# Designed miniproteins, single chains, continued (4): the designs that were tried, part 90

Each design is a single chain, and the fold is of that chain. pLDDT is the mean over its residues in the fold that is shown.

## One batch from the design tools (miniprotein)

Design m15318
Fold by ESMFold2-Fast:
Structure m15318 (fold): chain A 86 residues (1-86)
Amino acid sequence: ALSGKELSEEERERLREEARADIEAAERNLEEAERLKEEGAPESVIASKETAAALLAIAAILNAEAAGDEELVERAKEILERVKEL
């Protein structure tokens, strides 16, 4: 079973909190990438922020899936889609 047989309620809450923190950090990096792109920053700087946002969103998906929180999984996936549009 992929969810919960060895996870305590505290461990599931911790994974949800980690997923939320990763989502928030991913959104910040995405906003910075969007702003840097508008300002005409070097492609390497924009790419570093896009990569950070993508990695944080992936971490959030993994933590949310482990916690069994489908809503957080969907939120993290939306961030990944937004990164791909940059």
Scores: mean pLDDT 83

Design m15319
Fold by ESMFold2-Fast:
Structure m15319 (fold): chain A 69 residues (1-69)
Amino acid sequence: PLSEEEFEQEVLESFARMYLALARIYIERGKEEEARESLELAREIAKQLPEEKQKELEEEIRRLEEELE
């Protein structure tokens, strides 16, 4: 069983990962604007998570941003 705080963090992490998955799909379909929007949403959600998880998500966001270059 998770604490309420840990439960909120798990939910936020799930949303961030969902937006990362959407960004990957948009990148593969050549929809750069939608991909950038999804990455920005993932980044905003990640800011609400503990530093360890924020760092992990930021690294994944950075990798996907590099694919848009």
Scores: mean pLDDT 82

Design m15320
Fold by ESMFold2-Fast:
Structure m15320 (fold): chain A 107 residues (1-107)
Amino acid sequence: SVEDLLERLLALAGRLPPEVQAVFREGAIEILEAILAALEAGASVEEVRTLADRLLGELAARLMALARSAEERALAVQALMTFSDLLEAIADDPEAVRAALERLREA
């Protein structure tokens, strides 16, 4: 399911315009890095989820501001929702977060 979410996320992100895709990729990497740092510092799952929700909301605002059409907004929303599902699945597993981070850095 985590692999399926990553594949779906990369496919959706790849359909975004290059400038929007770059902001999404950089933002997703920053969110995963922040979550990993929090988990390694001993943060609770509740604290990590609160952090993830805040950062995801900030990324969503940036992507909506960059989208030039209703189609681009719909794709960005689908990518954000898929990323949210991914974060929910891995937010308690530092190894899963590292794997997702490496996958996004290589994409």
Scores: mean pLDDT 88

Design m15321
Fold by ESMFold2-Fast:
Structure m15321 (fold): chain A 80 residues (1-80)
Amino acid sequence: SEEAIKKLKEILKKKGYEVTEEDIRSLFADGSGTVTLEELKAFLEKLGITDPEVAEALFKRLSKDGSGTVTLDELIEGLE
């Protein structure tokens, strides 16, 4: 949802990361509304977070349903 995209952008801005709504939309560009581990790694690297262990730890924490993906809402909850 557009509201969730805006909320994630504001959360990242409060944490000192500059990211566009288009960067967030591209993270979910496959139309599934979910993020894979590789998409999360690429997104975090754009934010200057280059340690793959950070991405892997975050993904493991957020992917509680065992699907191997993270929803936009789960990502927002994990970063707040």
Scores: mean pLDDT 73

Design m15322
Fold by ESMFold2-Fast:
Structure m15322 (fold): chain A 97 residues (1-97)
Amino acid sequence: SLREEGRRLLEETKRAIRAGDKEEVKRLLERARELVERAPENAEALLAAGMAADELGKKEEAIEYYKRAVEASGDSIDDSVLAVHAASMVTALKSEL
């Protein structure tokens, strides 16, 4: 499913960021953009795009993706955790601008 694809992409993005692999983060951002084009309300893909953009210093793009991830989040526990993470990142990044 697109949701499972988004979850996998988010986990791959978190691992690449922890590893400091900037080239992999760039590739993962492009994959996230493609998934967001196919599934514009995929909260995991939006969070992955935001995290990758943030890691690459694309602060305004990251804020846009994080806001969209909050808006796309549903009523599940997983979505609530994702929404809190995304909302926290919006607050943090806005304080840096």
Scores: mean pLDDT 82

Design m15323
Fold by ESMFold2-Fast:
Structure m15323 (fold): chain A 61 residues (1-61)
Amino acid sequence: PTPEQVREGFRRGIELARAGASPEEIREALLSMGVPEDVAEAVARLLGDPERLARAEETLG
């Protein structure tokens, strides 16, 4: 995947996680938006952990 696709996937994943979406819902939403499967799975897995979610938000700015 491109760096832009990875960055967009994380931004959208964080937005969905804040709305209370499950990791599975985040994964499916990202796939429907054209985010590559490997990125969607990685984002959903990372955002399923509240501590990692907070760190990802800090890192992405």
Scores: mean pLDDT 74

Design m15324
Fold by ESMFold2-Fast:
Structure m15324 (fold): chain A 93 residues (1-93)
Amino acid sequence: SEERKLAARHLTVALFLVNVAETLLDLGYPPEEVRRVLQAALDHAEQAAKYASPEDKEDVLRVLERIRQVAERAGFTDLAERAKKLIEEVKKK
């Protein structure tokens, strides 16, 4: 379906961006730059979660969990809590 294609595109972008955010964090980039990239990753993951079918649930959860882990490592408690909330919402589907 078009919704599944849209979810897949958002999930691919989210995974790419969380990898970039983790790399920037590991290289000691300013927190504001890491946060911008991670926020974009979370926004794309949220869209993926919204349009994903039940079959795509595990892939969405995997990306959200990675975003949560990077947010916690960086001290972005608000982004980590938002990711946790989305994880719980996806698990209910």
Scores: mean pLDDT 89

Design m15325
Fold by ESMFold2-Fast:
Structure m15325 (fold): chain A 59 residues (1-59)
Amino acid sequence: DAALEAAEARGRAAMEWLLANAESLVQKGENELSFLTEEGEEVTLLVDESGKENLLSRK
């Protein structure tokens, strides 16, 4: 339970971060966004209304 709740809390925080920083993300293409992690890695994501769920639910 504690691990599951921590994972859900991180998922919610990631979603809130994404929504709060959506306009600060670099739009690389029509449905492509990129951002830099704290580790200095650039990540490019395919994002649309469906893609946001896939972004947050990567397995």
Scores: mean pLDDT 54

Design m15326
Fold by ESMFold2-Fast:
Structure m15326 (fold): chain A 79 residues (1-79)
Amino acid sequence: MSEAEKEAIRKAMEAAAPYLKKAEEAYKAGDYEKAAEYAYKAGEALAKALEEGGLLEEAKRAREEGEKAREYLLELAKK
């Protein structure tokens, strides 16, 4: 990978990290609706940073995984 790609991945992980921690905390508290919100935000933050680095396919995957996690957690919240 180029240095620009490595930096994009680093920034993406740093941008997503606080949201992933909040999602995990909400999940452990049984607040699946809030966990879904933070999981989605983590995916969006990750995708935005990856797009800025030119990693368009990785960004697309990050959004798709974030949306899937959000859907899963929202279904869990309904029960």
Scores: mean pLDDT 82

Design m15327
Fold by ESMFold2-Fast:
Structure m15327 (fold): chain A 59 residues (1-59)
Amino acid sequence: MTPEELLEKGKEYFENGDYEKAVDYFAEALRLDPSNGEAAKLLAEAQEKLGINYLERKA
């Protein structure tokens, strides 16, 4: 898979609210292309969404 394909799949999971899978796909895209700022930014956003949901479940 290309970094672009991984990024597109990650975006699809992100839109569906599946932030765990989105993180996995964005992280893999960034591993294949470390200079991809879009993948890095989307990974950070997906991780932030996971953190918010995790804290809500703990409350």
Scores: mean pLDDT 78

Design m15328
Fold by ESMFold2-Fast:
Structure m15328 (fold): chain A 61 residues (1-61)
Amino acid sequence: SLAELTAEAVRLIKEGTAEGYRRAADLLDEAARLAEERGDPVSAESLRRLGRIARERADKL
């Protein structure tokens, strides 16, 4: 579910590893896709933005 994907992404971000951030970004992208399919473009854009931030942080580690 969307809630399960976002909860797992948050857990991975808290681990603070490059691999954790990359996995979190992938989960956030999937959550964004589900939000868009549900007709929630505001949540989808927020989730995509978080995914971009997670990938950027992974690349800096």
Scores: mean pLDDT 85

Design m15329
Fold by ESMFold2-Fast:
Structure m15329 (fold): chain A 77 residues (1-77)
Amino acid sequence: SAAELRAALRARAVELLRKLTGLSPETVRKIGAQLDLPPSVLEELLAGAKQTSREEDLELLYRLEQELVAAMRALLG
């Protein structure tokens, strides 16, 4: 079902965020809000966050996007 697919994609996004440490706290909070993450999960991800340059943050976001697209392709194929 669509609900099961959405849940699987959200779970995969959380796993990718755990592995892709070093995003800024601001970016982690924005992604957490978009994914409607539980406070406990958001706090865990924030523990891996660090103050970084916008350039470094964008580089990590680009990597996250690439890995999420690959995960979507795998889940749909």
Scores: mean pLDDT 75

Design m15330
Fold by ESMFold2-Fast:
Structure m15330 (fold): chain A 65 residues (1-65)
Amino acid sequence: SMKQELIEKAQISIKQGEVNAKIGNSKGAESSLDLARNALLRAKASQEQIDEAEAQEAKVKEILG
């Protein structure tokens, strides 16, 4: 479904954000996390799915310092 495709896209974007953060690309990491958030909003994801994604975002931001 379109909703599942958007959630999958969000998960891929979070993973790209993590990769960008680990190589020191803060701008790329932030852009990837923004894409993930927008995809979750468009999917009308559950609060549980949003909370899980935000926890992953916090981990990525921690890597960036």
Scores: mean pLDDT 80

Design m15331
Fold by ESMFold2-Fast:
Structure m15331 (fold): chain A 55 residues (1-55)
Amino acid sequence: SPADALRAAFLAETVAEARRVIEEGDKEGLSWDEINLRLQEVAERTRARLAAALA
């Protein structure tokens, strides 16, 4: 379905962004707690965008 295709695309985008956050955080010397907080922000933003796109 179009909705399933959209979910798959958003999942792929979120995974790519999460990888970037981890890599950049490690490069900057951030703690895992700080990286985890940024990952939570990525998840929340993606969830909100997906909800809006499916509305």
Scores: mean pLDDT 82

Design m15332
Fold by ESMFold2-Fast:
Structure m15332 (fold): chain A 84 residues (1-84)
Amino acid sequence: MKKKIEEAIKKLASGKLSEEEAKEAAKIVASSEDVELQKKGLLAALEAKPEHARLLLEAGLAETDDLEVVQLQVAAEIRIIGDE
């Protein structure tokens, strides 16, 4: 599982994923019980393509207390793009 999650993070960091591919990668990262891998995936997506970071939050990372600071940082960047 850890290797699959690390591969998903690497794909998110590439910025070359379609929305569907990013959504699947986001689900893989969100299924991780390793907070450091979840954090790494969220930051990699934010740096490569903020819309993909939103997909990670929607996949369940928004509910993780250990990620609160990173979630707030990502939410602030996404709000600039899509919040009314």
Scores: mean pLDDT 70

Design m15333
Fold by ESMFold2-Fast:
Structure m15333 (fold): chain A 102 residues (1-102)
Amino acid sequence: SIRDLLIQTTGDVLKTLHPDVEISDEQAKSLLDTFLLMLAESPVTSPEQARLKELALKILNGEATLDDVAELLELLAQRARALGNDDVAAVLEAQAERVRAS
């Protein structure tokens, strides 16, 4: 499912950031839910932020397509890269490509 894919992606990102920390699927799920709510509640300061908010709301409402998920991952990868986190960006980009290939 889209939710299971996002939980796994969240776990992979967290492992990349903190390789010595063991995070359960339930913890990854909780962090994903918190992150999506943060995106949904954040003020719109750019077209990019507006699109992230729209995508987060679609996922929270169970309305997201695989194309919506791929776009979310690509936008998050661009942000990670802009912040100098190339390893996280690479994980997100690889997952977006797998989703688009589906």
Scores: mean pLDDT 85

Design m15334
Fold by ESMFold2-Fast:
Structure m15334 (fold): chain A 62 residues (1-62)
Amino acid sequence: MEIEELKKKVLEKYKDNPEAQEVVEEFAKEALELEEVDPRKAAATATAGAIRAIGLALDEEL
């Protein structure tokens, strides 16, 4: 739920930035798969992916 929400928000905000979308999509897939094993780590992975994608979209590094 939280992972899916983060994915949608970032994809909607950066629909004109395919590089940022690709990064979010990769981390979201990894996080969703991990959610069945460890939802806490899954949420952290999704958050890290979203932050990285935002950094790319803003042309700023973490």
Scores: mean pLDDT 65

Design m15335
Fold by ESMFold2-Fast:
Structure m15335 (fold): chain A 75 residues (1-75)
Amino acid sequence: SLEEQLKNAVTKEDAEAAVKDIIENSDNVPLSVAGFLLLSMVGDKEFRKEALEKIAKESKNPDTRAMAKRLLEKV
């Protein structure tokens, strides 16, 4: 399936880089949206929870933090 192919294309290293990019460049809204989309494709639910919690705590942009908190409700 397309979803399975996308999950296989997203490595742990890619996901960790996305978390770093969202936190460090949180004012770049298109980059943050792309990073959240990439994180949504990660099959490891515990990793996704930890990543979203980190973004919610460490992001300097309040809109980015709010989005991470909303996504945590759905994990």
Scores: mean pLDDT 72

Design m15336
Fold by ESMFold2-Fast:
Structure m15336 (fold): chain A 71 residues (1-71)
Amino acid sequence: MEEMVKKAEEALAKDPDNAEALAILGLLYLKQGNLEKALEYFEKALEELAKKNPELKEELDKALEELKKEL
């Protein structure tokens, strides 16, 4: 799992706006129990996705607000 984190970080270093790499990092940190980092990367991934589909932004923003209540 940690090796996957490093691969995702390297992918992000080459392409900082790669929403998939950002989402993978968020998921990996969530699996590690690092909710703060997971939320941070999910927010970045959602912001990139919102540029392509503004309709999804409302639903994703609600999901993030619920996740923040856990922190």
Scores: mean pLDDT 71

Design m15337
Fold by ESMFold2-Fast:
Structure m15337 (fold): chain A 82 residues (1-82)
Amino acid sequence: SLEQLAEEFEKKAKEFEKKGNYRMAGDYYAASGILYERLGTPEAYRKAAEYFRKAADYWKKAGDTVRAEQYLKRAEEFEAKL
């Protein structure tokens, strides 16, 4: 299911975070957020917003401020849909 895949990507994100690979952590959090976006429920939108904010934080730690800003804006868009 999309939910199970999203949870697996979150698990991968946490593994890369523990390794100090912030770029990959951001990528997997963003991927998880996209899967929750596709589920389209209010609960899934809350998770999408949370994961896009985490992706933004890790992309900022990886030195990519432009992608971090894009992920933050996307998170805010989903928060507005709640």
Scores: mean pLDDT 85

Design m15338
Fold by ESMFold2-Fast:
Structure m15338 (fold): chain A 64 residues (1-64)
Amino acid sequence: DEKEKLEKIKETYEELAEKFDREVVDEIVKENGGILYSMPVEYFEFMLRLYALARLKARAAEAA
């Protein structure tokens, strides 16, 4: 159901934006939106979390 998918996407986005950083989540969605929105909601949540963790690790490495 498209409505359930959109609600889950929004929920995951807000959760990650609060937990990690809204800027990081926005960058990931902007760069990977085409791939992320083409997959089932379960994979969208999983991949978005993985990308957020990867981005944070990259930022930590750049700060060192």
Scores: mean pLDDT 69

Design m15339
Fold by ESMFold2-Fast:
Structure m15339 (fold): chain A 60 residues (1-60)
Amino acid sequence: MVEKAVENMKLTLEIVLEVNDDKTAERVEKLMIALLTQLFGVPESEAREMMEEIRRKVKE
């Protein structure tokens, strides 16, 4: 089941976004979307929504 891996990736991305600039965050988002779609078979639309959700949480 991929759910736990996705949750761990979300936590990792939140930490990365807190300590890095917007350019680095954008690059990490692209890599995470690629991993989710290519390795875990997550639809691109869902992967993009996950990234937006994480970004929103970091801004809180």
Scores: mean pLDDT 70

Design m15340
Fold by ESMFold2-Fast:
Structure m15340 (fold): chain A 119 residues (1-119)
Amino acid sequence: MEEKLEEARKLYEEGVKAFQNGDYEKAIELFEKAVELFKDVDPVLAARAYTLLGVAYYKMGDYEKAIEAFRKAAEVARKAGDNPLAAQALYTMAIIAKEAGDEELASRYLKEARSLPGA
């Protein structure tokens, strides 16, 4: 548990540095490894890592994978009781869907985000 958390934290930090340097492919690889480790030990950190994974995919122009990562972030955050974090992921999914021209999908995500208690 402790060793997994430290390893996940290092991968997450390296992913953030790669992201800041514009190396989105490396950031994606590092965040994917970090989420797998965080899932077992800290679901809120897993949700945060999924959020950054989604942003990295969005920067790469892979909107489908970005939405899937944000969907995972919202699911994990909601199960952990972090409704504000879940709502943020859903709002971001709505923005991406709208930019992709899917107004119906954007409206569904926005409605879901607004229905979360404490969001």
Scores: mean pLDDT 85

Design m15341
Fold by ESMFold2-Fast:
Structure m15341 (fold): chain A 60 residues (1-60)
Amino acid sequence: MSKAAALEAAGLILASAGDYELAVENLEKALEIEPDEETRKRLAKILKEAGKEELAKEVE
């Protein structure tokens, strides 16, 4: 498993627990290592769930 995949998994788990700040941090780090369209879409969805619509549009 790549470092990016591990960070993505951690971000998704944190988001499901309601820890959106750490979830976003982990997903952004995953994208820095391996830019991936699915990870980018997941980050945008989590930002929308956190109420950060403007940041979500920048990630899309």
Scores: mean pLDDT 78

Design m15342
Fold by ESMFold2-Fast:
Structure m15342 (fold): chain A 57 residues (1-57)
Amino acid sequence: SAEEKVLNLLRALGRGLSLAELVRLTGLSQPTVSKALRRLEREGRVVRRDGRYELAE
């Protein structure tokens, strides 16, 4: 899924990624990545910090 691709990249790189970086690295469309990020933020699995998305503790 888009959510798992986002989470796997955040785990692999160990740093915050912007929406543009996530789009480029996943190869998914911007709307798809954006929707996945909104879901992950609501689930508390990802947090947004300074315009970047990071794994939540």
Scores: mean pLDDT 84

Design m15343
Fold by ESMFold2-Fast:
Structure m15343 (fold): chain A 82 residues (1-82)
Amino acid sequence: TVSVTNVTSTSATISGTGKPGRTYLIEVYADGKLVARMSVTADEEGHWSVRLTNLKPNTTYTYTITDMETGEVVASGSFTTL
């Protein structure tokens, strides 16, 4: 499960659950261009979160979450800044 919360004009939080200790790659796109790429490792309960900052206002971003061990895209979505 993945959710986007705390969306402002310049920031957003992407959070989810996965396998404990698993590393996920988060890639964020705007206008078809990669604007952020980061990795996050799920805790002992499988929880992870990343905070995106320095985003542009009133802009739609798309994201993909990839399991780094399998290479499988496990989630994708979009959000729009205020």
Scores: mean pLDDT 84

Design m15344
Fold by ESMFold2-Fast:
Structure m15344 (fold): chain A 55 residues (1-55)
Amino acid sequence: ALSPEERALAEAAARAALAGDVATARRYMDQLMSRFGLSPDEAEAIVVRVYLEMS
């Protein structure tokens, strides 16, 4: 299960990606990786999962 903090960053990254703001989406992904010790693949998987839940 995602923490509320992980989910908030993943939702922010997903919303930025939906808006076409790749730079902002990348910054939120970088925060997920640095704050929660995630690999790039792990951060991407979380953002994709949250994106699909928002759809």
Scores: mean pLDDT 82

Design m15346
Fold by ESMFold2-Fast:
Structure m15346 (fold): chain A 116 residues (1-116)
Amino acid sequence: MEEEEVAEILKDKHPIVQQVAISAVRFGYAKELFERAKKENKLEEYLDALSGAILGVAYRMAELAGNEKAVETLREAIKQLSEIGQKAFEEARKVKAPPDQSLDKAIEVAKKVYEE
């Protein structure tokens, strides 16, 4: 199953990174890019970029809300991301989007970073 495959790839990552990636795959976000990454044997790079981008948006929302505890927790999760995940995080953190569009913008950032 795709969720089990994702969990195995990310088993050594922070639990927040694992849960974000598994949830994104479960909900079918960026399914075309997921299938492409799987075919190209770059699924770990794709999942790192996707997790980083989603966490970047979450970090931005936590900062705007003044939630210092969430910001601290997300900083610890981000330290365990690969270079591609860190890059996706930094690009997504700069995105200014309405809440309803934040996930779509995170997916756009993940795709851009993965395709570089």
Scores: mean pLDDT 76

Design m15347
Fold by ESMFold2-Fast:
Structure m15347 (fold): chain A 66 residues (1-66)
Amino acid sequence: SARVEAVMQRLAEVATRANALTGVSPEVRAEIERLLREAWEALRAGDLDRAEAHATRAEQLIDEAE
């Protein structure tokens, strides 16, 4: 579905942004990695709302670090 494709693209973009981060603490990096893992797990389970919520939180942490 278009929504699944949009979530997959969003998670890929968030992962790319996270990998580009410099100077972020190990704790913040671990939290971003946890959120991305949980988002992919939610997507595989068909829980798009949960996947999007985790993606949003990861994006917020990345925005705060940039």
Scores: mean pLDDT 88

Design m15348
Fold by ESMFold2-Fast:
Structure m15348 (fold): chain A 60 residues (1-60)
Amino acid sequence: SEELEELFERAEKAIEEKDIESFLELLRELYQYMGKHGSTPEDEERINELQEKLLEVLLS
């Protein structure tokens, strides 16, 4: 969906810019969206990838 894709795009940019606050808000919105509309295995994998990237940024 267009809305879900926009949320993923914004989350990726927040990680790239090291904006942890915005990333956490977007992660919350992603889970909220998926809770209401459902998710695919691919969507779940993308969230896991985002969390791994965040962890890398926090540990750097």
Scores: mean pLDDT 82

Design m15349
Fold by ESMFold2-Fast:
Structure m15349 (fold): chain A 118 residues (1-118)
Amino acid sequence: SLADEYRELAEVFQKAADELKKISPEAADALRNLATAYRAFADGPESKSAGYAALINAAEILKKMSPEDVEKAIEILRKLGEAGRKVAELVEEMYKNPDEFIEKARAELEALQAAFDA
């Protein structure tokens, strides 16, 4: 299921974050936020707001990271099998266009808040 795929991605991000914590604390923080986001998306509609908030946090951290720290994160993710390779591409895209990811995630968060308040 899509939820099971999101849980697998969250576990891959968490494993990579744990490996990075002594090498690049900033990379570890970004990947921990991505793990939180995908775990929230896996948990269902009630957790989507928390998921998008964590995704925004991850993109904001990635935006401030050095290219060298991003490369370290991508290298570790690529070693974590097929799921790791897929999310390495996602991290690379987020780093190249962080504002686009932030804007889209904020729009989703605002839409969820508006739907709840309506």
Scores: mean pLDDT 85

Design m15350
Fold by ESMFold2-Fast:
Structure m15350 (fold): chain A 117 residues (1-117)
Amino acid sequence: MEEWRKKQIQKLIDLLRQRLAQLEQQAATSSGLEKQLLQTQAQYYRSQIKANESILNNDNESAIKYYQESLQLQQKLTELSIALAKQQGASQFDIDVIDAMFRMEISVIKIAIKNLE
């Protein structure tokens, strides 16, 4: 792997770890759907960290596994985000935007998996 790509992946891992710590702190003080959403986001960030660490170790099999776990978590995040938005009185337009954003994220993960096969 080129040193430039290795450095970019390491920066991503460092950012994800920082965001994970913040999410875990927020989840500890939250309740209901918000807590479930934050806990699921934390699980998603853990799977993304493990996938990227596997890439740095040239372990494509483990990277694919963790990206597949990320896909399942993104589906759950979509459901929880829409449920929370509806509870907060979001419009149909806001719900459609949330759904579209998660579909884009799912597509990016699928591309990452394909590039590791």
Scores: mean pLDDT 88

Design m15351
Fold by ESMFold2-Fast:
Structure m15351 (fold): chain A 100 residues (1-100)
Amino acid sequence: SLKEKLDEVIERIEKAKTLQDKIKAVNEFYELLKEMTKEERIEAIKRLMKSKDGLIQTRALIYAGEFLSKEERKKLAEEALKQSTDPVLKRIIEAFLKDE
């Protein structure tokens, strides 16, 4: 059930066309993180970070700050920096890595 709910929410985030729908789906994702084990949270946030949407990637970094250890946050941010093609998002990620 939890895994099926996570898969559905991530699919809704990726298919969302409006800012309101993205925010709603991301808030549902956040509520699911509260019900997860540490390992499940790491994998869920990694999946969110693979989004091509800079807003969704930024939300993944915020959630990593709330739910993950310092070393896991840094690892996720470094992976996001390697994947990002957006210069503005790259600067945000670089600032995040410096302020750890």
Scores: mean pLDDT 79

Design m15352
Fold by ESMFold2-Fast:
Structure m15352 (fold): chain A 71 residues (1-71)
Amino acid sequence: SEVARRARELAERLAERSPLAANQARGGAEAAENGHYKHAARALEAAARQAEEAGDLESAEELRELAREVE
């Protein structure tokens, strides 16, 4: 899944700066791979909020775009 691939890339990018965002993004990737798209969208939105709190507005925007893509 392209969504799962991108979510994992974002998780790796965020791993040191925001472990919470990275964990949520990985959860979103797994949910998307299993066809749980609403759960994936919610996890990616949570990841975006954590990235934003960590000051990574660019990753937060990418995560929100990805969340909209899976809904």
Scores: mean pLDDT 88

Design m15353
Fold by ESMFold2-Fast:
Structure m15353 (fold): chain A 64 residues (1-64)
Amino acid sequence: STRDRILRAAAEVFQRKGSEATMRDVAEAAGVSLGTLYRHFPSKEALENAVLAAYLAGEITLPA
């Protein structure tokens, strides 16, 4: 799904760029528009929380 694609891309971008990661970086990595990203996650904090929750639920893996 689009949501799963965003979560996997966000996990990778946040691991690579840390605090420097932007919503634009995530949208580009996921292959979605910035508008589509904001429809699923209204803020970077919401996206970070969703990525952590998905990781803890075993839905995604975080790169080393």
Scores: mean pLDDT 80

